# Ledger of designs, part 56: designed miniproteins, single chains, continued (5)

Each design is a single chain, and the fold is of that chain. pLDDT is the mean over its residues in the fold that is shown.

## One batch from the design tools (miniprotein)

Design m18069
Fold by ESMFold2-Fast:
Structure m18069 (fold): chain A 73 residues (1-73)
Amino acid sequence: EDKEIADYLKSIDKNHPSAYYYLGEVYFKQKDYDKAIKYYEKALELAEKSENKETVEILQKKLEEAKQAKEKA
């Protein structure tokens, strides 16, 4: 629900998974790892469809970090 971040992400034409990535980041910072994992997975699916290898690698790393944090919590 942060309009400033949403508007920023919309202004970057390359960020078609941006809304889900943003939600994943918000929930990860709040330590809601279940929701972070769900939203990173959605962002990763969209990034894979666009063949954006750099974004895919970032999202894969974030997803693994969220899964590891959930197991340690």
Scores: mean pLDDT 72

Design m18070
Fold by ESMFold2-Fast:
Structure m18070 (fold): chain A 89 residues (1-89)
Amino acid sequence: MPDAERLARVRRAVEEKASDEEIREAARAAGLSDTGIEGLLAIRNGDIEKALELIKELLEKGDIRSFLLASTLLSEKFNSTEGVEVPVK
């Protein structure tokens, strides 16, 4: 399966709020790290603060594949609403 199709499958699983198992299986098939999988699960759960922390960790580790996918999915969550303020308490 081409890389683009593997990544598209992961993206759809997160967007459709698939189960932890489905997201983990799709992400592993696409060659994502465990940290990348945790980031995707945080995005699916709407935990934006945790997702941002994990995305930063992926970048610091040089995991560009997981970083690009996770950051793209997080951006798409707000693509219809720029400047969305996340409540921090």
Scores: mean pLDDT 75

Design m18071
Fold by ESMFold2-Fast:
Structure m18071 (fold): chain A 67 residues (1-67)
Amino acid sequence: KQQELELKAIGHVIRGIGAWLDGNLEEAIRDFEEALKLIDQLEKVTPMDERLKKHIEEELARLRAEL
């Protein structure tokens, strides 16, 4: 279950990056928000998960500033 949540979160990050490159900021924000929700559901967070979460939060702040 934890591994499935991590894979889903990574999937949303990849989709968010793709949407961002296409200029679809709203979709990129939605995908990054879903990734954060999935990471927050992990019972234990690895250092890699923590780095990913910080990265997503920073990208979300940038994207929201563009809107």
Scores: mean pLDDT 77

Design m18072
Fold by ESMFold2-Fast:
Structure m18072 (fold): chain A 70 residues (1-70)
Amino acid sequence: MTAEDYVQKAIDALNAGDYETAARYLKKALELEPDNEGIRAFARSVAERLRAAGKPDLADELEAYIDSLP
């Protein structure tokens, strides 16, 4: 499974309202391509959506993971 595969699975999970699964797949995509600015920007956008959806702890976890990358 590639970083693109994980991003697609995250999008599918977001469309299904499965925010925990979406965050998990984005973390896997970032693990594979930590310097991919497109994936990082998308993940930050997802973190904002998670916060707006009433999942601030999940948003904070995802944002902290992004900020831990090189």
Scores: mean pLDDT 84

Design m18073
Fold by ESMFold2-Fast:
Structure m18073 (fold): chain A 77 residues (1-77)
Amino acid sequence: MISKEEAEEILKKTREQAAAAVEWAKANFNEEAAALVEEGAELAIKGAEAIVEGDYEKARELFAKAQELFAEGVALN
């Protein structure tokens, strides 16, 4: 499917985007909403790690949970 190098690049970019999203949420959201964004960011990183491992089903499940947490965070703010 994708190369191991491409999967590692996705992980790197996911970590960078997750860190930026958490920093933005802590600055702009209330504490409860920011905590949900932080949990979502952690799951998104785990999803990208699953892609590196070749476990695309696990990656999809983790990304879906991350998206749900991000949506809850936005709704709480």
Scores: mean pLDDT 83

Design m18074
Fold by ESMFold2-Fast:
Structure m18074 (fold): chain A 71 residues (1-71)
Amino acid sequence: MRAEELAEKALELLADPSADPEEVARLVREAARLEGLSEEEVEAAAEHARRLHELARSDPEAVKAAYAAAK
């Protein structure tokens, strides 16, 4: 399943402080497109992932809190 594979890679990169935030955003865009989301939703998801990766690099606990708040 391509979308699931891309999402898994995005999560791995999100947890890696040395990972390129643009690479995380790119994987999220591809996963969202495969899930059939609109172009606007794809860009929103990519921007959200880029912000989460920036937070994970500086404060990993903030990223966990953001995921909890999204529920």
Scores: mean pLDDT 70

Design m18075
Fold by ESMFold2-Fast:
Structure m18075 (fold): chain A 60 residues (1-60)
Amino acid sequence: SLEELIKKGKEIAKEVGNPTIQRLIEGSIKQMELSKDDPESLARAKRVLEGNIEGAKKLL
């Protein structure tokens, strides 16, 4: 779900402890929230957040 993805993003951002990565993930979450009314924009924003989460995991 979107809520689970958001929670996972916030958790990983905190775990990495890098302000740049935290801002990147927070920005992706905000973009997803702003895209709720457009399924295509929401799908793109979700993919960006998922990609940023996977990138952050490589730093753990």
Scores: mean pLDDT 81

Design m18076
Fold by ESMFold2-Fast:
Structure m18076 (fold): chain A 82 residues (1-82)
Amino acid sequence: PPSREELEREIAEALLLMTAGVLKIQGYDEAAEILAAAAPQVSDLETASALARAALKAVDAAKSPAEAAARVQALVDAALAA
């Protein structure tokens, strides 16, 4: 059976992949692809939850799909640099 830490990592990845799916349904395909590619690189649920919330807020505030993608990329870069 997986450890608690391994389960939290799997939940973190699933959360980001589900969030990417929501972005894709809303027409933010590039932002969704950026977030989905980062999902397996985020190891903790706290970071995944913060990144998912920030990504949803960033695309909601964006003026274009390109701006949404740029904002999500910056959020991913910041999360992976920590």
Scores: mean pLDDT 84

Design m18077
Fold by ESMFold2-Fast:
Structure m18077 (fold): chain A 64 residues (1-64)
Amino acid sequence: KKKIVVVLGDDKEKAEELAEMLKKELGADDYIVLEGVTPEEARELAEKLEKEYGAEVYLARVPE
């Protein structure tokens, strides 16, 4: 099964850095960075990915 990291944040560079770090730490196959979305929208996308690809999805947010 594929493992995917989904990161949301206002700063694209910070979100990408966090996504790459988590991908390496968790041994994930891919990552997705989301800008300007709510946590609810990110969760809906994660659920869709789990259904369509049978993926394990890890949701993270850039720390404030």
Scores: mean pLDDT 77

Design m18078
Fold by ESMFold2-Fast:
Structure m18078 (fold): chain A 88 residues (1-88)
Amino acid sequence: SVEELEEEIERLERELEALRERLLAETDPEERIRLAEEIIRKARELKRLAMEYLRKAPKEKIPRAIGRILRAIGYELDAERELERLLA
């Protein structure tokens, strides 16, 4: 259902925010790589679910769905950039 999708999206958004906070506090390079990779995986899942939500949601919810897709892309790009720095 649309409500179940909203709950799953909100859960992933909370998990991504917690992982981002952990990455910012982490000093161990290996753990930072692991956290960045986990953020990328979860951001891709969030993007997939937000796109599914966009397809199923009523027209009035479209702006919210687009906002969630853009946020997911932002998390993915930020984590990929961090991973590039750590692997250089």
Scores: mean pLDDT 86

Design m18079
Fold by ESMFold2-Fast:
Structure m18079 (fold): chain A 61 residues (1-61)
Amino acid sequence: SPEDELRAAAMRELDARVDAIEAEAAAQGWSRDELMDRVGAASQAVGDELRARLEALRAAA
């Protein structure tokens, strides 16, 4: 379904953002707390984007 496609895309986007954050953390020597905060923020942002896209999809019908 279009909704399942949006969820799958959001999961791939989150995986990509987490990989980038982990690479940056290793390069910059971030603390565990800093890494966890950045991952949490990325998860929240992707979730918010997914919710908005799902609402837009439902409104466009």
Scores: mean pLDDT 87

Design m18080
Fold by ESMFold2-Fast:
Structure m18080 (fold): chain A 93 residues (1-93)
Amino acid sequence: LRLPTPTEVSAILLLLHERGPLTAAELAEALGLPRATVSRALRLLEERGVVESRVGPDGRRLYSLTPEAAAQIDRILAVQPDYAAMVFEAVRA
């Protein structure tokens, strides 16, 4: 599978911002993306310090935004509140 697109990466970040810690499978299902694409994006984002992961109480790996990344998304949404809706529509097209 090829590298995730900027739109797919943005959708992952926005969903993590809205819904809190999520598994790769939950992200893939919610966004309609292949799990391999989501896992590849999450690995890249973890390596860049944008996303962090931890094992939840049920043994599942949960992904969340770092505090710094969450603050950046808050700033984007303050300027463009419809941005999340636009990104989610683009991913589903």
Scores: mean pLDDT 80

Design m18081
Fold by ESMFold2-Fast:
Structure m18081 (fold): chain A 70 residues (1-70)
Amino acid sequence: SVEELKNSFLESLEKLIEEARKAGVDPETLEEMEKIYNEAKKKLEQATSFDEVRKIMEEAQKKIDEILEK
């Protein structure tokens, strides 16, 4: 279901952030990752289709990649 895809994605982001924390990523970067997670979560609450969810996922992944490359 659309809800299962949303939940799976959010769980994946939570795991990524936890792994980054354990790896010793700085607090500022972790805070930016948390902001991306919260924004994606809020957008997903309004999403009603698989296409909308995938676009939100892709945008969130791109933002995470950008901050991790700094």
Scores: mean pLDDT 83

Design m18082
Fold by ESMFold2-Fast:
Structure m18082 (fold): chain A 81 residues (1-81)
Amino acid sequence: SMSQRNQQLNQQISKELQNFLNATTVSQQQSYAQNIGNLLKQMDPDEKGILADLLLMLATSLEKVDPVGSQLLRQAVDEAL
């Protein structure tokens, strides 16, 4: 079960992820990916692992349509683990 802190971090990551997916420039994507990584670092290990796995699945789905965004998201997740 998620603590209140982890729930708030999850909500913030969801907002940053929406911003990342809606970004119109690589610079914006990089900024939002860094924010996702920084928020992910603050989560408890169990919740972090689950969300990291989901984010890496999303990054994989982006490889063919947005290879730069895919790489930025992977790097942010890897740096958070």
Scores: mean pLDDT 87

Design m18083
Fold by ESMFold2-Fast:
Structure m18083 (fold): chain A 99 residues (1-99)
Amino acid sequence: GELEELEARLEELVRELIALDPSLAPLAERLLELAKELVEKLLELGKIEEALEVLREAIEYLERAIELLKEGKHREALLVLIAGIFRLIGDLIDLELGL
């Protein structure tokens, strides 16, 4: 299904990013962990569409970071990963607060 395809794509992008810059592995892995945690919580609430949106957003952050790495912009790629991590943390907080 679409969920499984998006999760597989997210994991593929994390592997590609780590291959391009292994120093960013902890940030890429943290983004993946947060996205999976938020998706699991949303699915438990029956919020399937919102879970798919989380995966698409996480994919967009990783794709942008990979594009920057291919351009030799390692610092900018790091900042994109940090931005994605903070976005997912905010989404988790909003979910806990019922926002």
Scores: mean pLDDT 90

Design m18084
Fold by ESMFold2-Fast:
Structure m18084 (fold): chain A 94 residues (1-94)
Amino acid sequence: SLPPAPLEVVVDGRTIFTASQEDVEEGRAASAPLYAAGRWDQAAGVTLAVAISKQAEKEGRDELAERYRKLAEQGATIDEVLSFLREEARREAA
């Protein structure tokens, strides 16, 4: 099998987040009940939030990891998670 490419989230032409395929797959496992229930927006949001939380934890960004962990626990939609990522990008650009 080809090595899986990392997931990149790009905002305004800048990569603000990169996650390993392993972290994305763990997010998919966490969101599997939402996919089974047909809650696609929440399933996508939880998948991304789990991946971000795990990557932030590996980088020692504990507050960021906790924020995205809470979003995943709340069943946040993909739009909600992307909104938080856009705010993070704006804060880091300032």
Scores: mean pLDDT 75

Design m18085
Fold by ESMFold2-Fast:
Structure m18085 (fold): chain A 103 residues (1-103)
Amino acid sequence: SPEEKALEILEELRKRVEEALEEGIREGLSLDEMIERVRELLKEAEEKAKELPEEVREKVLAALEDVRRALDWLAANKDRVSPEQLKQAVLDALRAAINEVRE
């Protein structure tokens, strides 16, 4: 169903973001590099979401916008955020996005 495809896009995004941030922490990447990787993954998810039917597409794009806003806040406050806090905040935003679409 379109709703199942929407949830698959968001769950795959969450998994890829978690993997990218865990790898970034292990490799000692800067917060800027980690944020850039998440932005690239969000853009990829937005492209996939545009192929969904209109009603489901609107929900997914709104959910991704909320995640993007959280990421923008983290970027503005990166000097006060640890890599682990960045990971937690991004994954929490993605979980909220998934819950928003799940209805």
Scores: mean pLDDT 88

Design m18086
Fold by ESMFold2-Fast:
Structure m18086 (fold): chain A 72 residues (1-72)
Amino acid sequence: MKSLSDEELERAVILLAAAMLKRTVESNKDKIDPEKAEKILELADRAIQYANEGKVDEARKFLEEAVKLLEE
């Protein structure tokens, strides 16, 4: 079985979380301000991009901003 390093595991979690966040925003667009939804989707997309590039720390920061904005 494939063993993942902590960094690889964190990357996988960020990718999954960002994808789930995008789905949640799209499914609840009527309950979220359009401008706010666009910003969350942009931040989630950046998190996915940086995670795919192996820039896990940057990806995490964008994901955290997206989650915080959603909770406001």
Scores: mean pLDDT 80

Design m18087
Fold by ESMFold2-Fast:
Structure m18087 (fold): chain A 115 residues (1-115)
Amino acid sequence: AITLTESGGGTVPEGGSRTLTMTLSGADLRDVAAGWARQAPGRPLGGVAVIDEGAVGYAPEVAGRFTVSLDPAKNTATLDMSDLRRADTAVYYGVAIPKDGGPTVYGAGTPLTVV
């Protein structure tokens, strides 16, 4: 089974920076599209970023502020967040979408609070 472990959440001042990390187990990063989703209190789950090989997509509200990177050697994806806004307060989930047509996998979630 594919599992995701997230780290790097916490409390950050407005205008600050934070890096979230996810580690994939049970599959190689090359065999999935990797990404991040978030859910703010009382809001639906929304996509943040997705990366598949050379293709990267960002939600419009984070484009230019957030950067996603892959480290296939460590089976790890990172989300580097800058110029954080109070509206970025959410639980952030690592996402893996298997290329073989298996079900999308979500991590347990990492809370981020911008104050």
Scores: mean pLDDT 85

Design m18088
Fold by ESMFold2-Fast:
Structure m18088 (fold): chain A 85 residues (1-85)
Amino acid sequence: SEKEIYEAFKERLDELYAQAEKALNAATTTAEANKILVDFGNEASKIIHDAGKAGLSLEQIRELTEKIGEYLLDFQRKIGALEAA
């Protein structure tokens, strides 16, 4: 049960990342890219909130939060590269 709940939240986060990455790769302007980053951050925050309500452990919440932070840094690097092009 707990393992199934955690795996479901991981899958939800991975799907969100995949959708945002696809959208970012199609973005041609910094404004488009920044909107994608903001939308991703807002949806990722909802995932963390829902995970906490679902009773995930503090360690599981930290793991999801750390992964979100890594995804956000990767998106910021990609946006920086788009600005430099």
Scores: mean pLDDT 86

Design m18089
Fold by ESMFold2-Fast:
Structure m18089 (fold): chain A 62 residues (1-62)
Amino acid sequence: DAYKELLLALVRREGEELGVPEEELERITAQLDKRLAAAKTVEEMNAAAREASQELARIAAE
């Protein structure tokens, strides 16, 4: 699914740009990948990506 792959790639890039530690970035992207695999609607996919982005921002603010 091209859209799911795009969302995962965008979140990974965001985490790298924010300087999130590799271990945390791997955890968040793995969780996002699982959520995207289970998602049935674009709304669910966007919600999963948004939650991942919020977690990345939280870690970067530490």
Scores: mean pLDDT 83

Design m18090
Fold by ESMFold2-Fast:
Formats: sequence, C-alpha cells, structure tokens
Structure m18090 (fold): chain A 74 residues (1-74)
Amino acid sequence: SPELEELIRRAMELRLAWQKAVAAGDYETALRLLDEYIRVLEEAISLTTDPQLRAIFERELAGARAEKARVEAA
C-alpha cells in the first residue's frame, strides 16, 4: 500500500538520522529520533501481514528499543 511504502521510506530516513546522532554523541537528538522511529515501525507492523516484512520490522523495533534504553542511561 502507498501508506506502508511511505512508512518504510520514513523509517529508513529516521534510522540513518538517529544512527548519526548517536555516533556524534548527540543523545538528546538521538532520543527524539528513536521515539519517532519506534512509532513509525509500530505503524508499519500494524499495516503488514507479510511474515517476512513483519519479522524485519519486529527485529528493527527490538533493536531500536534496546538502543533507546542505552542512550537514556548515558
């Protein structure tokens, strides 16, 4: 669907952005971007019934949540 395609595009942009923020030590920006990324992934999961895509999104979501917890502790 066009909505799912837009969410995937948004997730890719947010992933690059929060990874750059973390690498730069900009944890305030990283937390904001990780929160947005998590929300976008949750929406993408809700819109897909493809088991392979769902598994990819669920792995990304788990990784993003773990990274958010790490950044919050910093």
Scores: mean pLDDT 88

Design m18091
Fold by ESMFold2-Fast:
Structure m18091 (fold): chain A 86 residues (1-86)
Amino acid sequence: GMTDEEALREAQGALDAAEGSIKRAKESKNLHDKSVLLVAARMWIAAAEYYASLITDPEARAELHQRIAKLRKEVDELGKEIDKES
């Protein structure tokens, strides 16, 4: 199956993509674009959670879970702001 190194690389890549989508969503002035970017961010976070579940190294796993928790909170806060604008 996937190695810890491969899973870590995939998880980090997914989290980088989620961060990019969140940043673009925050900067966008268009509600539709914000919504699309928020969906993309949620999908990337889910991918990161999947890859994190494959990692056996407790230190690497802990760092990923911390990053996942931070991005989930940002996505939830953005979702509330989009709901207020609609």
Scores: mean pLDDT 88

Design m18092
Fold by ESMFold2-Fast:
Structure m18092 (fold): chain A 59 residues (1-59)
Amino acid sequence: SLLDELKEKDEELAKEYLEIEIEAGIELIKLAVEGASDEEIEEVVKKYEEEVEKIKSKL
């Protein structure tokens, strides 16, 4: 997994990745509870995918 790869190469970067995943999970759960549209959910997913790509680029 990406987490295992990050943990092996850079422990601080692995922590940042976990924080991003946790924040994304919380935001997506809140949107689901609020009955957000698939389009709104897709926007949030894309935002967090971009943050994950930034983490990968620091390796």
Scores: mean pLDDT 82

Design m18093
Fold by ESMFold2-Fast:
Structure m18093 (fold): chain A 61 residues (1-61)
Amino acid sequence: DEKRKEYLERQIELGVEEVKLAVEITVLKKYDTEENRKRIEELREKLEEIRKELEKLEKEE
């Protein structure tokens, strides 16, 4: 139960972060500026890392 609870909490934490990053990217895409393009690239890299962590957690159970 405790290990499963830790797993679920981690999954929720990563899922929330994934949603936050996706929303920020979507908002930034509304305005095509050099600053926004650079920020989107940074956020996309972070999003890919979060997705890989979620994928690894799923495979462990």
Scores: mean pLDDT 80

Design m18094
Fold by ESMFold2-Fast:
Order: sequence, then structure tokens, then C-alpha cells
Structure m18094 (fold): chain A 63 residues (1-63)
Amino acid sequence: MAPLLARAVKDYTATGPAELSLKRGELVEVLERLPDGRWVVRSLATGRVGVVPGDVLEVLGPA
């Protein structure tokens, strides 16, 4: 299945080593949605992969 495209709705600073920092407006590819509400994403700008809270992202559609 195609991954989802999402946008950061606010700046997010990583609070742990597995997390990804995002700037407001940054586009990400959603790789996995974890059952605890966190999402595994890849930054389209940098190619970096990390975990972010799902509530900092707005789903735009299929990637």
C-alpha cells in the first residue's frame, strides 16, 4: 500500500533518541502508525526517519 503524506502543524522538538524533530509545514511520509498514538515517519526534506506524536501531523492523502 502507498504510504500517507502528512504535514507538521507545529514545530516539534525530539524528546528522545528515537524521535524526529520537525518544523511547522514540513512534509513527511507516514511509514507506520503505532497503537499508542505515535507515528513512524520519514522527512521528505532530509530523508531522516523517526517517531513523532500523531497529533503534530495533518494527513494530506496518499504519498
Scores: mean pLDDT 79

Design m18095
Fold by ESMFold2-Fast:
Structure m18095 (fold): chain A 78 residues (1-78)
Amino acid sequence: MLERLRELIERAAAGDLEAAREAALLMAQHSLENGVEITFEGAVGAETLTASIEVDGERLSVTLPAQALGDAIVEAAA
């Protein structure tokens, strides 16, 4: 989990939007399964949001369009 999430975040930082979406989905799934809080940061009405989660004592963050983040959360909950 942690290694895969790191790789996806690294690819997302390089401009891979699909990697950003996969990272958000994994964060949402991990949060739901383990009761870990996801923190969301962004201005009210912002088109992009940053999602952050702590895994094994390491804080990991990904920035993506608000719609893509919303879609990932819904998918994780299904």
Scores: mean pLDDT 76

Design m18096
Fold by ESMFold2-Fast:
Structure m18096 (fold): chain A 92 residues (1-92)
Amino acid sequence: SPMTPKEIADALRQSAARISIDRLLERHPDLPSRLAEKLGISRSTVSRLLEEIKNSKLSDEQINRIIEAAEKGASREEVEELFLELIEEQRK
């Protein structure tokens, strides 16, 4: 069945957030290691959780925060806090 305009818009916003996650990780290549240290887990576990986040349906608030962080060139500390919150939500 053809997608509705709302379904297309929602899919585009989800895709924009996933691209923004990749841009944030590219800008902060040490972030996965820092997250592993702070959470007391392995880098492979962090990579798996980040992939699960990208493959999950993100909320409108999560999408907006991710895109804003990527667009404004958020600091390492701001991006780290954002990703910790995303991981905590994913682990619920």
Scores: mean pLDDT 86

Design m18097
Fold by ESMFold2-Fast:
Structure m18097 (fold): chain A 70 residues (1-70)
Amino acid sequence: MEEAARRVAEALVEAVKAGKVEEVERMAQAMIEEAPELAPLVEELLEAAKAGDVERAAALILEIAARYLA
């Protein structure tokens, strides 16, 4: 479980760094389906990704991963 969540987090960071907002949206939708309680953090992540704010997006990805692992 922890390894899978870390891989998703790494994929999200790579997608944000590459400006692939569509891939971030796909992964965000999958995360919301598995953990609907994460929706507010995932929405903030999408806003950061659309703004190209990689540092903010990375911080949000780590927060989401921590909650998903808890």
Scores: mean pLDDT 74

Design m18098
Fold by ESMFold2-Fast:
Structure m18098 (fold): chain A 93 residues (1-93)
Amino acid sequence: SAIDEELEAFRKALLNLAKERGPLTREQLIDAAVAFYRHLRATHPDAPRDEIRERVLDFVRELAKTLGLSDEEIDQLVAEVKARIDAEDARLE
C-alpha cells in the first residue's frame, strides 16, 4: 500500500530525528502526526477519511511503543492526536 510505504518512511524519519536531536517531546509527536494526517488526506483524496484517521492513530500507538512509552502515556498521546484530528476535520467540514 502507498499509505503503508509513506507511514514506514515517516516512522524511520522520526526515529532518525530522535537519534540525532535527542528524544522527541509529546507535543512534537502530536504535531508531526497531525501534519502527516493532513498530508495523507491531501495526497490520497480517494481514501476514506476514517481509514486514514485510524491508520494514523495505529501508527502513533506503535511508534510510541517503539519509543518505550508506558501504556498510560501511549493512551494519552493517542487520545490527544485523535482530538487534534477531530478538531481539524470539524473545521474543514
Scores: mean pLDDT 82

Design m18099
Fold by ESMFold2-Fast:
Structure m18099 (fold): chain A 91 residues (1-91)
Amino acid sequence: MKTEEERKLFEAEVLLALAQIYLSLAKLGFSRPDADYDEILKMLDKAIQLAEEARKLAEEVGTPEGQRLVEDAKQIIDEANKLKKEVEEKK
């Protein structure tokens, strides 16, 4: 049976994977000449929400593995915020 630590790490990894999917979809959408900026912004907001949730769970674990997931989450949040700014400037 998974420990509480293993469960939190697994949940954080799943949330990060989902955040990365939303970020990738937003990047793909933004690269199109017919880009729907409102839908891209919604995808970016979802990516940020999922990554923030993952960061909180990983921080609670307090292990080196948890620290790695915190840094992964911060990278996704930073990239999503950068893209969000670029999308908003084109509206």
Scores: mean pLDDT 85

Design m18100
Fold by ESMFold2-Fast:
Structure m18100 (fold): chain A 55 residues (1-55)
Amino acid sequence: SLEERIEELRKKIEELRKYLAENPDLPELIKKLYEISISSLELLIERLEKKLKEL
């Protein structure tokens, strides 16, 4: 379901955020790639939430 997918994506964002927090010495390029991934997932969640509200 859309609700289950949204929850999975939110958990993935939390895991990525935690990894960045626990690994402060990562190269800047790697940190930026993680930030881009998080932003992409947040945009996907926003789109899925809009679809869910229209149901």
Scores: mean pLDDT 86

Design m18101
Fold by ESMFold2-Fast:
Structure m18101 (fold): chain A 62 residues (1-62)
Amino acid sequence: MSKEELEREVHISMLVMKAAVYERFGDLEGAIEEYRKLIEENPDSKEAERAKKKVKELEEKL
């Protein structure tokens, strides 16, 4: 695995973790924003596909 690939995976993991923390504290708008950042930065990743589904689920709760 390249250093660039590892750094990308770390960044994606940080965005997912932030979103999870926002969800835990009831800040659904904050959670959606972090997932949207992941999608914008990594649109073709499997993580982005999961984030898109999560955004839809959270938007249904707003």
Scores: mean pLDDT 81

Design m18102
Fold by ESMFold2-Fast:
Order: structure tokens, then C-alpha cells, then sequence
Structure m18102 (fold): chain A 105 residues (1-105)
């Protein structure tokens, strides 16, 4: 049984970001067990990670937690994949969500 679920992720699929911008990534998570959860955010293209962030949060059973990470977006204009991974501290359970985002000058 999954013990953690990603409910929401922003920016939304198809969002437009500017090169050099600081981007606020917001993840809403629900946990079915008390514990520590690792939230990892990656912005990548063609196997290259351009930006990443990580945060460990304490969540109580049944709690809906909003986690915010800030990424500085650098790179060439084009289409990128924003990926979020949330896992239990021991790695036994997790969830993931991806978004396509477009970088413009």
C-alpha cells in the first residue's frame, strides 16, 4: 500500500519559464504514516540535469503538507521535464510526478 502520494505539483504541465528566472516549485503531499519524507525536484533535458533541489519534511499520518523548493533556471530555450520524487526516509515507498515546461529567453 503506498504510504505517500503527490496530490499537486506547480508549475503546471506546459508552463513557460524564463531563462535566468528563480522558479518556485510547490508540491502537495499526503502521507498515510507519520515520518520523514524526502522531496527531490529535477529539471532535465536529454539526460542532463540543469537544476535540482531536495528537502526533507516531517509529515503526520493523514496530513496534507505543502512543500516549496526554489530552483534557478539556467540553460538554452526549449522543452524540459520537471520531475518530483517523494519517498519515505527508508526508501520503502514513494510517488512521482512529471511536468513538461518550456524555457524562453
Amino acid sequence: MPVVKVLELSPADGATLRVGQEVTVTVVIEASEDGKYRVTVLLAKDGQVLASGEKVVDIKKGERKTVTLRLTVTGAPGEYTLSVFVETEDGRSGDALQRRVTLVP
Scores: mean pLDDT 82

Design m18103
Fold by ESMFold2-Fast:
Structure m18103 (fold): chain A 60 residues (1-60)
Amino acid sequence: MKLSIEAEALLALGLMAKHLGMYELAVEKFREALRLAREAGDEELARRAEEALREAEELL
């Protein structure tokens, strides 16, 4: 589904932002990825986005 592809892309963008130390941007991208993954019903992608979001929030 298109939403799963968009969520995967946002997860990748968030990971890049995290690598650059841009934690606020990473959190924003991970939140959007989680929203789209949930809308797509992609449980695995949603779990990955939740874990990434939690880790990024711990770094703020």
Scores: mean pLDDT 82

Design m18104
Fold by ESMFold2-Fast:
Structure m18104 (fold): chain A 87 residues (1-87)
Amino acid sequence: SHLQELAKKVIEELKKRIEELKKKNAPKALIDYVEEAVKGLEELLKKNTLTKDQLIAMLEALAQISAERNDEELLKLTEELKKEVEA
């Protein structure tokens, strides 16, 4: 489905950002938070229980922590992904 394809794209982009955060020696708490979000999405996707609202809520939570941690790249990524999901 279109939602499943969007979720897979979100997972791939977040996994790429996790690797970038690791290379930058970003705080473990931020890395762990993004990894947990990815694991949660993968579980919902495998169960075919993921809703559009859940995907949007997760992206909003990631945007909030990105802003709090001054991670402009993750904030921009989550905002762009949210716009794609909402379209």
Scores: mean pLDDT 86

